# Designs tried in a protein design run: designed miniproteins, single chains, continued (2). Part 49

Each design is a single chain, and the fold is of that chain. pLDDT is the mean over its residues in the fold that is shown.

## One batch from the design tools (miniprotein)

Design m5671
Fold by ESMFold2-Fast:
Structure m5671 (fold): chain A 88 residues (1-88)
Amino acid sequence: LGKLYLESVAKLLESMGREDAAKAAQELADNVDDPEKRAEILVRYLKSHGVEVSVEFAKKLSPIEAGSVVLSLAVYGPEGAKVLLTTL
């Protein structure tokens, strides 16, 4: 289920012309069963957009939560992503 969600998010972001976000979501999908790798991908993507989170925090996120953060950043920007992160 997590992989399907992440692939769906990647396809949606691609259709919106958000190529960097689509790539991040696809990388998360490709590493759905690897919390360490997902955390690295998420932290790297968020940092490139001015959002700082620890690797330790990112490792605790489910694939669905990680994908939702990427989607939120793409749609609502860094402030929206930060709000979502405070609820996780």
Scores: mean pLDDT 85

Design m5672
Fold by ESMFold2-Fast:
Structure m5672 (fold): chain A 105 residues (1-105)
Amino acid sequence: MVKEKAEHVLELMKELGAPEEALELAEKAKEEGDEEALREALILLLEHVARLEIEKLRREGNEWLVELVERARELLIRALREGRLEEARAGLAALEAEYEARLAA
């Protein structure tokens, strides 16, 4: 399972132009089944995806969404590093509720 997830992550990283350090960690996870390497690869991928989305949102003038993306990024990275999955799930639900409230259109 770790190796299969690492393969998917590596594929996404190549498509999104992720940093070489992230690709190396994903390849290590794929070859060795190293769960720690997969976790670090996911963190680097999340930071890369968040950076691309933030740049796009800033160009569009959606600065309130930038703040939500940054909070989601920090919450997910902390959950991955510290194993706080329940706290991350609760925090994501709160962010989703805030997003829906601001979409009140």
Scores: mean pLDDT 78

Design m5673
Fold by ESMFold2-Fast:
Structure m5673 (fold): chain A 80 residues (1-80)
Amino acid sequence: KFSITVRLLDGSRVTVEGDDLETAVRKAVEVLAKDLKEKYGLELDVDAIVERVLARVTDDHTSEEIEDLIKEAIAEEVLK
């Protein structure tokens, strides 16, 4: 079982869990995408962001490293 803790725009933290890394990453992306939608009205391609994160995850990344990968992937999808 995988747990990922992500920091929202207001600085609060949310922990998500999944039976596998893909499920946990998807839940984390959905939490961050919802936060961005509430703040900026953005509709993000969650599937594309999840794909970017999973392409970059390698050796036993920590929760904070995975959070950084998710935020990078979101920024790339928003700014590209």
Scores: mean pLDDT 78

Design m5674
Fold by ESMFold2-Fast:
Structure m5674 (fold): chain A 100 residues (1-100)
Amino acid sequence: GEKEEEYEKILEELEKLKEEAKKVTDGKKAVELAEKAMELVERAKELYPEDKEKQKEVLEKALEVIKEALKGVDSKDRESILKLIGRLLRVIGEIIELEL
């Protein structure tokens, strides 16, 4: 149905963000990619508010976007690194909460 098609598009967009994250070196752009991944997670939660497995899948994909973005950022860009770590910890926390 339409919900399944929208969910599949969210997964495709997260995969595209991950590939963009692998190429990013600018801290501001890295944070913007992480924010876009988190917006896609929220959209997936709206589509499937009671489906813990689907929510976990999009959170795990968003986690991979943030991990790849963090790898490319200049080690001296402390502000962007800390913002990315903050997003990373939030996503990990939400994954843990879904398993309780």
Scores: mean pLDDT 90

Design m5675
Fold by ESMFold2-Fast:
Structure m5675 (fold): chain A 89 residues (1-89)
Amino acid sequence: MGEELVREGEEELRRGEEELEEAKRAIGVDHDGSLETRIRYVAAETFTGVHSGLVTPVTDEEKQAQAEAERRRKEAEEKIRLGRELLEA
């Protein structure tokens, strides 16, 4: 049971790291900085806890993506914490 929670949380964080690398690539080739590319980057950066300042959230959509990513990150971290506590009990 605890092992499953740790795996779920760690898998979510790993996917977030992969998404950040893809988002960095996308923003590097998107000369116009489209809203979709900016939202993707803001979400990925926020979820991984990295703050480069490369994209500043301006639109409500970008700000919402940032807030949602922060929530998902905390959820993943909490799963890992609970899973580890169960394994050490």
Scores: mean pLDDT 75

Design m5676
Fold by ESMFold2-Fast:
Structure m5676 (fold): chain A 61 residues (1-61)
Amino acid sequence: MLPSEEEINEALVLITAGILRAEGVPKEIVDEAYKRGLELLPTKSATEVVREIFKFVEEKL
């Protein structure tokens, strides 16, 4: 079955979180960024959400 756009967007947020963890970002910061990203998806594009996740992580480091 072809995934919905919403499922693809959620997968992109999850993949972004996985990349941040692989790059050595602390789990607590990644978990906060992931939760924030999921909350933003209904109001922002996937690209905007990914940018907000990276910005949040940069500001916490």
Scores: mean pLDDT 80

Design m5677
Fold by ESMFold2-Fast:
Structure m5677 (fold): chain A 86 residues (1-86)
Amino acid sequence: MELTDEEIEALKKFAKAAKEEGIKVSDNPIETLKQAAYIAKTLSKDVGKLVKAIAKLSPEDRGIVTEAIKKALEDEEFLEEGKKIV
């Protein structure tokens, strides 16, 4: 999966918000996306924290992060990589 510069910057802001909610996420944007997509796919105990972290973002960044997660959910290999780092 290839990320745009706008997706990378939005995921960095998301990672900061996720850490504030108590989710352990990587400082690497693509690894952060793998972790977020895995949490969303599995409906884990952290999904509520994921939603709160997304809600802390600007409306534009929320749209970018949500669409990136949706695309990641369609990539089975990307999701399995997320499982290894959650």
Scores: mean pLDDT 77

Design m5678
Fold by ESMFold2-Fast:
Parts: sequence; structure tokens; C-alpha cells
Structure m5678 (fold): chain A 79 residues (1-79)
Amino acid sequence: KIVLSPEEKEQAVAYARQLIDQMIDWAHKNKAPQEVLELLERLRELVERMETASPDEFLELAREMDELLKELNDLLKES
């Protein structure tokens, strides 16, 4: 059974936060729809929850993040 160490989780969360911040900046520069900005804010909140989550909760939140990222990608492809 492979589980992420606390340090590995912290690194993963930090990277996700940086990517979300970069995506928010990109969205502003490219005049993205309000819906995209709202989705990015939801992703930011999810990352904050992941930082303090238990191992089991972390996996569930990671799946939610993957679903939100797929929604974001679909919105970006439509316009």
C-alpha cells in the first residue's frame, strides 16, 4: 500500500496552489468568462482543504479536484 508522506502532500498542495494562481492570472489576461473564474476559486478552496486533510480525505478531495479540472478544461474548449 503506497501512501503519500506528509511532506509529499505539502509539496503536491503547494504545486496545485501555484498552478491555480497561474490559471487565474491567465484567465484575467485572456478575459475568461466569469464561470471560469468561479471554478478556479472553487479549486483554490479545495486545495486549502487538502492541506489539512487526513490521508483518506485527501484522496477524496483529489478526485473532486480532478473533476473540477475536467470541467474547467471543457469550459475553455467551448470558447
Scores: mean pLDDT 76

Design m5679
Fold by ESMFold2-Fast:
Structure m5679 (fold): chain A 80 residues (1-80)
Amino acid sequence: FESKEELAEEAVRKAEEVVGPLSEETKEAIREAVLNAPVPVEEVEDVVVIPAVLGGRPALVVALRLKNGSVLPLVVPLAP
């Protein structure tokens, strides 16, 4: 990825592919989670989005796969 902004847009695209159209608030939450992730974009190999239910509420796990083999999970609650 060229930048964290491009990574964030890819995460939004993959999330919508998995769960369908998202509100602007949820898309911004995904972008903010990616932009604030404590890893440089150069270390990110891929992003995977997994639908989940946490505490009885729907959520998305945005998993950043790192080049060192680690995975950083980012949890984004789904808002109406």
Scores: mean pLDDT 79

Design m5680
Fold by ESMFold2-Fast:
Structure m5680 (fold): chain A 60 residues (1-60)
Amino acid sequence: MMSEEGQKIVEAAEKALKEAKTKEGKTAIGGSAVRELLDLGDEEGARRVEEIAKEYGAEA
């Protein structure tokens, strides 16, 4: 999407979100990935992860 590094983070987060069993777990996974992407300057990747996490039932 943006960089190879950012794309890998987004893909890893999506897989983890699919496998998470609790809403709390999904929220933690999404938040962690968003923070990592923002620290890299990948605002587009961060927004993508936030949207995916919400689709899987995470709280914002």
Scores: mean pLDDT 77

Design m5681
Fold by ESMFold2-Fast:
Structure m5681 (fold): chain A 63 residues (1-63)
Amino acid sequence: KEEEEFRKRMREIHQEVHEAFSLIIDALEKKYGDKEAAEKIRQNFEKEVPKSEKMLDEIIKKR
């Protein structure tokens, strides 16, 4: 039960991080007009997301 609660909290945090990055990218493009920074962050985010998901799964399964 504790492990299920831990997994749920980690999933919530992961989703919030995804939402935060999306908001940052949108703000850079729409509010600040910095398309170059937005594109760089988007590219890096897309590359790192699969890696972070695997790392998160490993941490959750280990505990």
Scores: mean pLDDT 72

Design m5682
Fold by ESMFold2-Fast:
Formats: C-alpha cells, structure tokens, sequence
Structure m5682 (fold): chain A 100 residues (1-100)
C-alpha cells in the first residue's frame, strides 16, 4: 500500500541517519553530529506523514540530541553515546511501525 511504502521509506531514512550519527560520535565530531540531527529534522518534516507522527518523531530526535550532548559533556564512553542513538532510533522505528 502507499502507506506501507511511506513507512518503509521513513524507516530507511531513520536507519541511514542513525548510522551517520553514530559515526560522527565515534569520531568525536559533535559539530557534525549536530548538523546531521538538523538534517534528520528537516528530512522528517519533508516526509508525507501525518503531522502527529512527525511531531512524535521530532520530539524523539530532539530528546536524543539533548541526551547525547549531555552524556558527551559528562565524559560518557563511545558505547554509552551509541546506546543513546540506538534507543532513539528504536523509538522512532516503533512510532513509524505503529503508523503503518
């Protein structure tokens, strides 16, 4: 269905963004991480999803950014920073699947 195709495209977008975000964190590139978060937010806004689904996804991305930045400032390990991105990615994937 068109809705299933949109959900599949959204899940691929989130998966690709997750890998790029984790790569930036592994390289200690916080400026790159922030730029990739801003890119993901714009990509989510452009998706043909209902506004309530977009709002839920945006909230998860913003919470993930805040948690990752706070953890990094506190001297968290790369493993702990990757766990933040993985949790955010899992929550976004769940939201998309519940929509489909």
Amino acid sequence: SPMEKIAEEAMRLVGDASERLKTALLQDDLDGFRALVDELLEQIKALPLPEEVKEKLIKVVEEMRAEAEAAHAAGASHSELLDVVNKGTAEMTKIIREFA
Scores: mean pLDDT 90

Design m5683
Fold by ESMFold2-Fast:
Structure m5683 (fold): chain A 63 residues (1-63)
Amino acid sequence: MKEEVEELAKMDEVERLKKMIEFTDELMAKKKAGADKEELEKESAEFTKMVMEAVELRKKKEG
């Protein structure tokens, strides 16, 4: 988790957006494959938290 946040913080905005799209596509594929709604919700929440932490880290470094 910490390593993923650091990687997201190193990415530029375009790279982060691509990562978000890839993650969303993976969640949709898992949903179609019959993954539990609760598991998908948890993964989505964890990823959102990582993105928010990465954005805050980048803002602190820039300002």
Scores: mean pLDDT 76

Design m5684
Fold by ESMFold2-Fast:
Structure m5684 (fold): chain A 86 residues (1-86)
Amino acid sequence: SDAEKLKELVDEYLENDPGLSEEEKELAREYLEELLKNHPEYVPVALEIMENSLAGKQVPFDEKVQEFLKATEAIVREILARSLAL
């Protein structure tokens, strides 16, 4: 499935990026879990972005990508807020 492919590509990316801290990798994995469970409508665009990025191709900055990035920002903020909430 697209969700399984996205998980595999994200894990490969995180393992191969020497610039990411373990905390950043953990945040990325938590983000992916939230996306797959609560925002599955963004999985196809996320997969397209990852496949194009890994292939060294330019990702079009179109309306669907902009919407996905706004959703990503909101999800990341929610995860960070939950981590800070007692």
Scores: mean pLDDT 77

Design m5685
Fold by ESMFold2-Fast:
Structure m5685 (fold): chain A 85 residues (1-85)
Amino acid sequence: SPLSEAQKLLVDNMLRLGEIIDRADKLGDEETRKRALELVGKLMDLDLDLIRHSDNQDVVEEVLKEIKELSEEIERLERELKEKE
């Protein structure tokens, strides 16, 4: 279901961002750390929206779309870090 897909992606993305923050800290990359923290904030807002509106299919599908867009930003950030390591 869109709800279970959104919940799974939220958890996966939060774990990935935690790894990005740890890696950025080890490199002294303050800009990447800051970008990752901004993405954490966006995911937290989407998690709250999903909790509040889990019975509204239209909202769940909109939130899922936004989580997928953030997944793409996270993947770009992971690629940028790998090139610095």
Scores: mean pLDDT 88

Design m5686
Fold by ESMFold2-Fast:
Structure m5686 (fold): chain A 71 residues (1-71)
Amino acid sequence: PTLEQQLDAIENQILADLKRELKTKKYSKEEVIRLAKEAVDFYIKYFNLDVTEEQKKELYERVIKKALELL
């Protein structure tokens, strides 16, 4: 897969994980933002992806926006 396809897959996986987690207890907006960022960092490191700071920031912004919509 391309890097873009891998980043899209990571976004979808994080949102699925967060949707499940957010059903377990009530989370604050700040907690959701922290969890989203931690998940992005985890998956980038886990898959050893060579991403630019700009690509990482864009992924953070997309995941955070969609995660907050789950609240």
Scores: mean pLDDT 86

Design m5687
Fold by ESMFold2-Fast:
Structure m5687 (fold): chain A 91 residues (1-91)
Amino acid sequence: EEAEKILKSYIETLKKLLEDYERQLAFFDKIASISEDARITAQILRRLLEKDIENFINSLITSLKNSGKYDEIVKLLEERLKALQEALEAA
């Protein structure tokens, strides 16, 4: 029950972060179309967004690991986070 609540909260947060990322990506792409300098700025902002997401996700994993009760869920989350980070690096 407690693990299910944590997992649901994580999924909701991850979904929101992905939606926020998509909106920011579209905004940065629009800015990048203005000039070469704007393109460079947009790339920097994309990397900052990626780091913010990574930091948040790492803090969530750490909290779950510290509980000591959700190793299987933590492993599943780490695998999903790695996939997300790889997708963000590709963008």
Scores: mean pLDDT 68

Design m5688
Fold by ESMFold2-Fast:
Structure m5688 (fold): chain A 88 residues (1-88)
Amino acid sequence: SEENKKRIEELKKEIKEIEARVDALYPQVPDLAQIARDYLELAKKHLERAEELLKSGAPDEEVQFEIDVAEELVKMAKNIVDEAERLA
């Protein structure tokens, strides 16, 4: 659906913005920066799966599930980055 396509695009943009923040944190808080990066890499894999499902004409529910998982992973990464920035 157009809504699912838009959600994927928005999440990709957010991931890129968070990745830049993670890169800035490595010198001060490398362990937290790495954990945040790992969550973002996992989120990207779920978004790739969502795109594959969308391309194959899978049911919207299956696409939405992959997007929802990616959103949760991005949220976890963002929380870690927010805390790491407080410690840096």
Scores: mean pLDDT 89

Design m5689
Fold by ESMFold2-Fast:
Structure m5689 (fold): chain A 93 residues (1-93)
Amino acid sequence: AGVEALREAERHLQAAIEAIENGDYETAKKHLDRADEALRRAVEAGAVSPVEGTALQMLILTAKVAIDMGDKETALSAARGALEAVQRALERA
């Protein structure tokens, strides 16, 4: 169950990154919201520790705030950081 939630978060983070690269910030924010929702389920299922979950949620929030500020570079950096961390968690599963 937790692994499926992490895979869902990975897919949404990949889609968010692509949307940010294309300047489609509305689509990017929707995918970031879906990634956050999937991540919360992964924490609930014990696939990610509460500490790791909080760090990932902060990266997703940073990406959303950066989008609202028009800071594409920070948005991409934060979203890529979240994707990398989710992929590392999947390797441990």
Scores: mean pLDDT 88

Design m5690
Fold by ESMFold2-Fast:
Order: structure tokens, then sequence, then C-alpha cells
Structure m5690 (fold): chain A 123 residues (1-123)
């Protein structure tokens, strides 16, 4: 039954889409961080920390993709139950990584808002 291979391939395709979106988000976040640092250099450590956290999430998505590629290579040696267990764990990890990405975006927006509020108060 080709079900196990199809299940892993669907997970791979999903991870590739998430990876591409996460790379775009890292680029956008880095550009925004640089703009905010140019306004107030004192925030550079906080902005660099956010960019580094985004890079770590990207690395974890790449690691998960590598694990799926390995499972696809070894699919003929895996039971259907092992494939389903692996995919369930991978989906849970992906969900947690996506939540962390949302939290990072919120943190960046809150930092930008605080800078805007400070600028208005000092104007």
Amino acid sequence: KDFSRATLQNMRDMLLDVLRNSEDLLSSLTNRANQLISRDSSIAPQMQSLVSSQQQILDQIRSLLSQVDQALQDVDTLSPQEVLSFVDQAQQQLSELQQTLVDLKVTMRNLEQRLNDQQLAQS
C-alpha cells in the first residue's frame, strides 16, 4: 500500500511550504530590525536576539524536513503505525514552531510600538 509514502510526501510538501514562508519572514524581520536599530541603536541587542530566534526556528524546520526525507528513504522498512506516529510527532513539532513564529512577530510589533510611543512622547 502506497499510503505510507503518500503520507510522508504530503508532510514533506507541507514542510517545504512552511520553510519557504519562514525564510520570507526571516528576511522581512531582519529588514524591519535593521530599520528600528537605525532609529535607536540601544535596541540592537533585543532585535538581534529576535532575528537569532527566527533563524533557530528556521534551522529546526530544516531539521524536521531532513527527518522526513530520511523516513521517505527508509519508508519500505517502516510499518504503517511507525509512519503515522512519526507524522503525528512531526505535525505537533511544526505546530509548536508556528506558534513560536507568531509570538516573535508579536514581540517585534510590541517593540516597534514602544519606540513609536517613545518618539511621540519626546516630540
Scores: mean pLDDT 82

Design m5691
Fold by ESMFold2-Fast:
Structure m5691 (fold): chain A 87 residues (1-87)
Amino acid sequence: LKEKIEELEELARELEEALKAGDYERALELAEEIKRLIEELDVSEKDKQAGLAQATYLKAEALEKLGKTEEAKKLKEEVRKQIEKAK
């Protein structure tokens, strides 16, 4: 678990740097890798869902910047519904 959490923190930092640099293709790759790693974590379903929602939202932002507006809209809507359902 420790090694996977450290890897997740590194990927999250790289994702933020990629978005800030305008490397949206790299940001998409990093968001998908973060989602894969979160799914492998032996943590609560609630924590897993929260992490996946965050990664999905960042993926949607990258897609929007790449001009894939409809894909981005669908992902942001999924995240919004997950947040509303959790309240």
Scores: mean pLDDT 78

Design m5692
Fold by ESMFold2-Fast:
Formats: C-alpha cells, sequence, structure tokens
Structure m5692 (fold): chain A 82 residues (1-82)
C-alpha cells in the first residue's frame, strides 16, 4: 500500500539521519576513524536514496534493512576501535 511504502521511506530517512549523527560524533571523538565512517555514511546514504526512489514496499523494506545492518556493523566496528 502507499501508506506502507511511505512509512518505510520515512523510517529509512530517520535511520540515515540518526546513524549519520552517531558516526559524526564518533569521528569527532577519534578522528582516525573518519575515513571508515565517511565510507559508511556514503554507503548508507546511497541505500537511503535507493529506498526513496523505490515504488515497491518489499524493495524499500529490503533497502531499509540493508541500511540498518550496514550502519550497525560500521558503528560496532568503530566502537571496538576506540
Amino acid sequence: STIELEGIKQQALSLLQHTTQQMTTLANLDPSLTPQLQQAVQQIGQLARQAQQSTSPDEAGKLALQLADLGYQALKAALSAL
């Protein structure tokens, strides 16, 4: 449904914003993490853009889950390096 698709797109944008903020905070705490965190931000940004352009709830949902997983793995790796 259109409501479901729009909900997934909004969730993907929210995840992008919050995850990017967390990555920026970690890069400020340890600037040596900046290259890996910038790469992760670029990758989750691309997934979010693909989700926003999706016309299928299933496709948008898959992309949102990929964004969440990639963001989690990147934050976990950065936290373990602190």
Scores: mean pLDDT 88

Design m5693
Fold by ESMFold2-Fast:
Structure m5693 (fold): chain A 79 residues (1-79)
Amino acid sequence: VASMAGTLIRELRRKGGLSQRELGEILGVSAATVSQIERGALPDEKMTRIIELLYNGASLEQLAAVVGKRRAERLLSLL
């Protein structure tokens, strides 16, 4: 659900004390993409996969397959 995706992304960003641009860098997407999802826009395939992995407690390896190892490590540190 788009509203759940937006809530999750906003919570993750606030927990990390991050701007939309900084979270975008960690996720491997633009600040505009982060802003759109937080406002209830439908995530693209990549963002849908990232959200699914975060929601289901994904391993570093699963996240790294989507965003790369360095970004996956930073992302898991926000959880």
Scores: mean pLDDT 77

Design m5694
Fold by ESMFold2-Fast:
Structure m5694 (fold): chain A 73 residues (1-73)
Amino acid sequence: SMVPALIEALSSPDEAVRTAAARAIAELARQGDRRALEAYPALKKILNDPSASDEVKAAALEALLALQELARR
């Protein structure tokens, strides 16, 4: 599974890498990969991080919404 690697990428010093990882997690969730739910704590941490850019936070929010929809299925 690429989910552990994507969760690690969410803590990358590169904002483009963090944004891409959040978007990939959202896509896996939309495809029904329940392992994407493991990213929930890391994505929530980004939203609560004052040093994270608005772009990274927007991608993390999109991913969290996809995880919430997946969890209700």
Scores: mean pLDDT 84

Design m5695
Fold by ESMFold2-Fast:
Formats: structure tokens, C-alpha cells, sequence
Structure m5695 (fold): chain A 81 residues (1-81)
């Protein structure tokens, strides 16, 4: 689940960056990426709270990668606005 949610965040963020000349599409894709990131963060928080130290570390890594990708998409969105 978490890996799928973070992968979806990355895919949508990358798609927003690729379509940077279409502000409306960038906004839509960035919003969708943010939605998947929020779900990934919730899943990761569960693993951090009740999982093993190894599961917690992996969850933090995946969420960090997704956050960095979303931040890149947000930068493109702000540049286009």
C-alpha cells in the first residue's frame, strides 16, 4: 500500500512537471499528487507508530521521496501562476 501510494505521488508529480506549459493541468496533477501524498503520510504514520524500527525507517524514506517530488511539482505550479 505505502509503496503504491508513494509511487502514485511520484508519477503525478513528474507528470505535472512534464506539462508545465499547461497551468490548469499542472494544478490538477499537483492537487492529485498532494492527495496521494496525504494518504501515504497516514499509512507511514501508522507504520512508524506500531511497526518495527525497520518498517518505520522504510516508511520515512518513502514518504520523504514523495514529499520531495510533490515539492518539485508545487514549484512548477507556482512558477506557472
Amino acid sequence: MLEELTRKTLELADQAIENKDDPKLVAELTRKAAEYYALARQEANGLIASGTPEEAARAEELVREAEEALDRARDVYLEAA
Scores: mean pLDDT 82

Design m5696
Fold by ESMFold2-Fast:
Structure m5696 (fold): chain A 81 residues (1-81)
Amino acid sequence: TVPEFRTALEELSEEEAELLARLFVHEMRQLVKENPSITEEELRAYRDRFLAAVEPKVSPALLERIRRFLEEELERIIAEL
């Protein structure tokens, strides 16, 4: 039982937000493997939708850290296309 997980629906902790970002990167890598015709534009749009969903649940500073992490990982994924 994790009491903090029940309140996470309203606000994300730094640790929870970082975990979600890592899980999202894993999902992007799976998406590329399952859909080799996926475009760079589609991957960037998918990232932007994730950031929009997370934005109201995190501080601006944490959002910037997540954006930076996702940009680095996305550039790596695109380089492998």
Scores: mean pLDDT 76

Design m5697
Fold by ESMFold2-Fast:
Structure m5697 (fold): chain A 65 residues (1-65)
Amino acid sequence: MSGKEAIDLLLEGVKNKDVDKASEGALAVRELGKDASEEAKDAAAKGIENGDLEAARAGAEAMLA
């Protein structure tokens, strides 16, 4: 799964409250961005937990940069 596909899947899951898609996308982003800073990981996690699509996207993109 590419980084773009992982982020798209994560955001689709969060937007639609589809736990399976959100979980699959989040796991893919975490695996691809495992060497990312803790700050980027925390930003992504907070966005997902709060249902904040902008925060979730920004954090996930930071993890994959």
Scores: mean pLDDT 81

Design m5698
Fold by ESMFold2-Fast:
Structure m5698 (fold): chain A 75 residues (1-75)
Amino acid sequence: MGRARAEAAAFVGEVWRKLDGTVEEIKELIREGFRRLAENPEAARYAGDMIIEIAKTHPKSEEIIKAAREAVEEL
């Protein structure tokens, strides 16, 4: 769990750092990050929950949250 959670946290940090970017850049980063976490569904779920939390203040929060939920569900 420790390493997979650290990887998930690093991915969440990258999304947070790119929140000033375009929605399309954020969605692409989400897709790529969840592909890496596909082997660890629990770590992917943790990353999804964290991304949803940080996305709440974004002007396009609904689109970003939908992308995160969809990526976790399609693992």
Scores: mean pLDDT 76

Design m5699
Fold by ESMFold2-Fast:
Parts: structure tokens; sequence; C-alpha cells
Structure m5699 (fold): chain A 96 residues (1-96)
């Protein structure tokens, strides 16, 4: 929905600002934001197939590993533990 897209855009903007404030490179910021977009797109699928559920978990694992490599352990944990967009939004905004 249009409202969901606004929340997604706000979350991505908040993450960008957070990463910039911590001195993360522009290349890493763009990779992390692209990773988060991919996770969100999969989590927003209503009645996901088994293949889509597996894809969501793999994208979450990849994003969490990228966050861990940059020392962003709290954000990585938020990504790993989230089962829905609402959980992800709430967990990430509690850190951001």
Amino acid sequence: SSETQKRVDELLSRLRAYLESRGVSQEDIDLLLDGLKGVIELLLIENPSVAQQVAAELRKIGLALDLERLGLHELAEAVRNSRSFEELYNALTSVL
C-alpha cells in the first residue's frame, strides 16, 4: 500500500542517516540499504510460498552478516529475529 511504502521509505532514510553518522562508507550504505529493501519486499508478501519464505530467511542472513562485518551487531540481531515487516520496523527503529 501507499502508506506501507511511506513507512519503508522512512525506515530506509533513518538507516541511511544512522550509518552516515557512524562513518560507514557510501558503498557499504548503498549495499546495506539494497539488502534491507530486499528483505522488506519478501516480508511484505501475503501468504508466501515455501520458496519465498526460504528466500526471505536467506536475505535476512545475508544482511545480518553484512551488518556484523561492520560491527553493527544490534542491527544484525534485529534483522535476524524479525518475522514480519512490523517486527523489523519496530526492532530497527528502537536502535535508529
Scores: mean pLDDT 89

Design m5700
Fold by ESMFold2-Fast:
Structure m5700 (fold): chain A 85 residues (1-85)
Amino acid sequence: MGRKQIDELSERIRKHRRELDEVIRRMRERGEPQDVIDAAESNRGLAAFLLAFGASIDQVVDLMRKLGASDREIAATRRVLEEVA
């Protein structure tokens, strides 16, 4: 990958991370359970990366399931991704 492609990809990842961080901040303001917030924070990096490559919400949650994420973590992440969409 050339420098320009890496820089463009890095900016897309940062944009998606900022959007996910904003949704997680709103979840805290709504008084969501701490374990739900922790799950969303733990998975935000992977979600931002996959979204930067054009993955759908269903593709992100399917990969998380394959990586051994719990039903609770999958549900929390899906909800965050649906708020970003």
Scores: mean pLDDT 78

Design m5701
Fold by ESMFold2-Fast:
Structure m5701 (fold): chain A 97 residues (1-97)
Amino acid sequence: MLDQLIERGREKREEAIRRVREAFDKALASITNPQARAEVRRIGETVLRGLEEGDPLFALVMGIILAAFGARNSTDPEVRAALKALAGELSRVADEI
């Protein structure tokens, strides 16, 4: 029982890391604005670190909040669009895990 819980936790974390990496790579592929790319990378690093250290769903929810908050506080329309797109991709990943 305990071994199965540890293995399920590991598999779920590995799947979350893979899905999040794919979501960030997809988001970055469409972004040419250097500020938007930098902001997406910062959120990506934060989420991936959270996935390594804690609960996958909590890390994804925090990533969504950071992306949405960053979009709201940005005056650059390209940064806002990129962060809104990222929040949507992270929400999709959370639904699939």
Scores: mean pLDDT 77

Design m5702
Fold by ESMFold2-Fast:
Structure m5702 (fold): chain A 55 residues (1-55)
Amino acid sequence: SLEERKEIYGKVGKELLAKAEEMAKTHDPSDPKVQLELLRYGVELNEKAMEELKK
């Protein structure tokens, strides 16, 4: 359902934001390495969200 999707993606967004904040403490946010790591983390979170939606 739409509400179920909103809840799942809300959780994904919060976890990605927490990761970005943690990396910002020790890394320059403009660093391509930081951006690549956030992208990889976001992909993993999205895959888990999509798997949950299929159930």
Scores: mean pLDDT 75

Design m5703
Fold by ESMFold2-Fast:
Structure m5703 (fold): chain A 63 residues (1-63)
Amino acid sequence: GPEREEERRLLRLMLRALEKARAEFPNAEEVTVERVDENTLRVTAVVDGEVHELDYDVAELEA
């Protein structure tokens, strides 16, 4: 149903955000992604105990 397609879309967007963050912080000891709102995914990367936050626009991830 529509919910399954939206769930699959969200998972693809989250994977893209994680891949971009991993490319930016290859030495990150932890990388997590969360949905902040309908248009924004936030990735948190921990590098040597320092927290870095990256916000990705859903529209940019789909382009």
Scores: mean pLDDT 81

Design m5704
Fold by ESMFold2-Fast:
Structure m5704 (fold): chain A 82 residues (1-82)
Amino acid sequence: GAELARRGVEAARAGGLAGTAAAEAGGVLAAMGDGLTAALLGGGEEAAATMEAGAAENADLPAGARGALAGARAARGMAEAL
């Protein structure tokens, strides 16, 4: 959960170039906040598994962005399930 989310922002920053990728990195950071919340509320292992599954489905994205996106999906899914 939290580890994968942090890796997501780090990868997005490493892959981003000044200016062009800044907006995308911002979006990834917001998604990571959501993923971190899911990890804290729903247990880290289950959130991490969901993030990894989402990353595999979105192979076109950098690994970091895929992780953050999966984390956001996990957080939203948990919030709606509760």
Scores: mean pLDDT 51

Design m5705
Fold by ESMFold2-Fast:
Structure m5705 (fold): chain A 60 residues (1-60)
Amino acid sequence: SEEQERLKKEIEHLRRNVAGLRDGRALAESRGIMTPEQRAEVDARIAELEKRIKELEEKL
């Protein structure tokens, strides 16, 4: 259905966003510029997006 196709596209967009955040986190850590506060903010954002992905997958 169009609804299932829309959900799959949204899940893929969110997965790409999570991958980008993880890559950015890894790069910042490798460069020694990641503060504990910045790490906590990135981790919280990743957790939020992963929770949303799970909720959307349950609707498929």
Scores: mean pLDDT 88

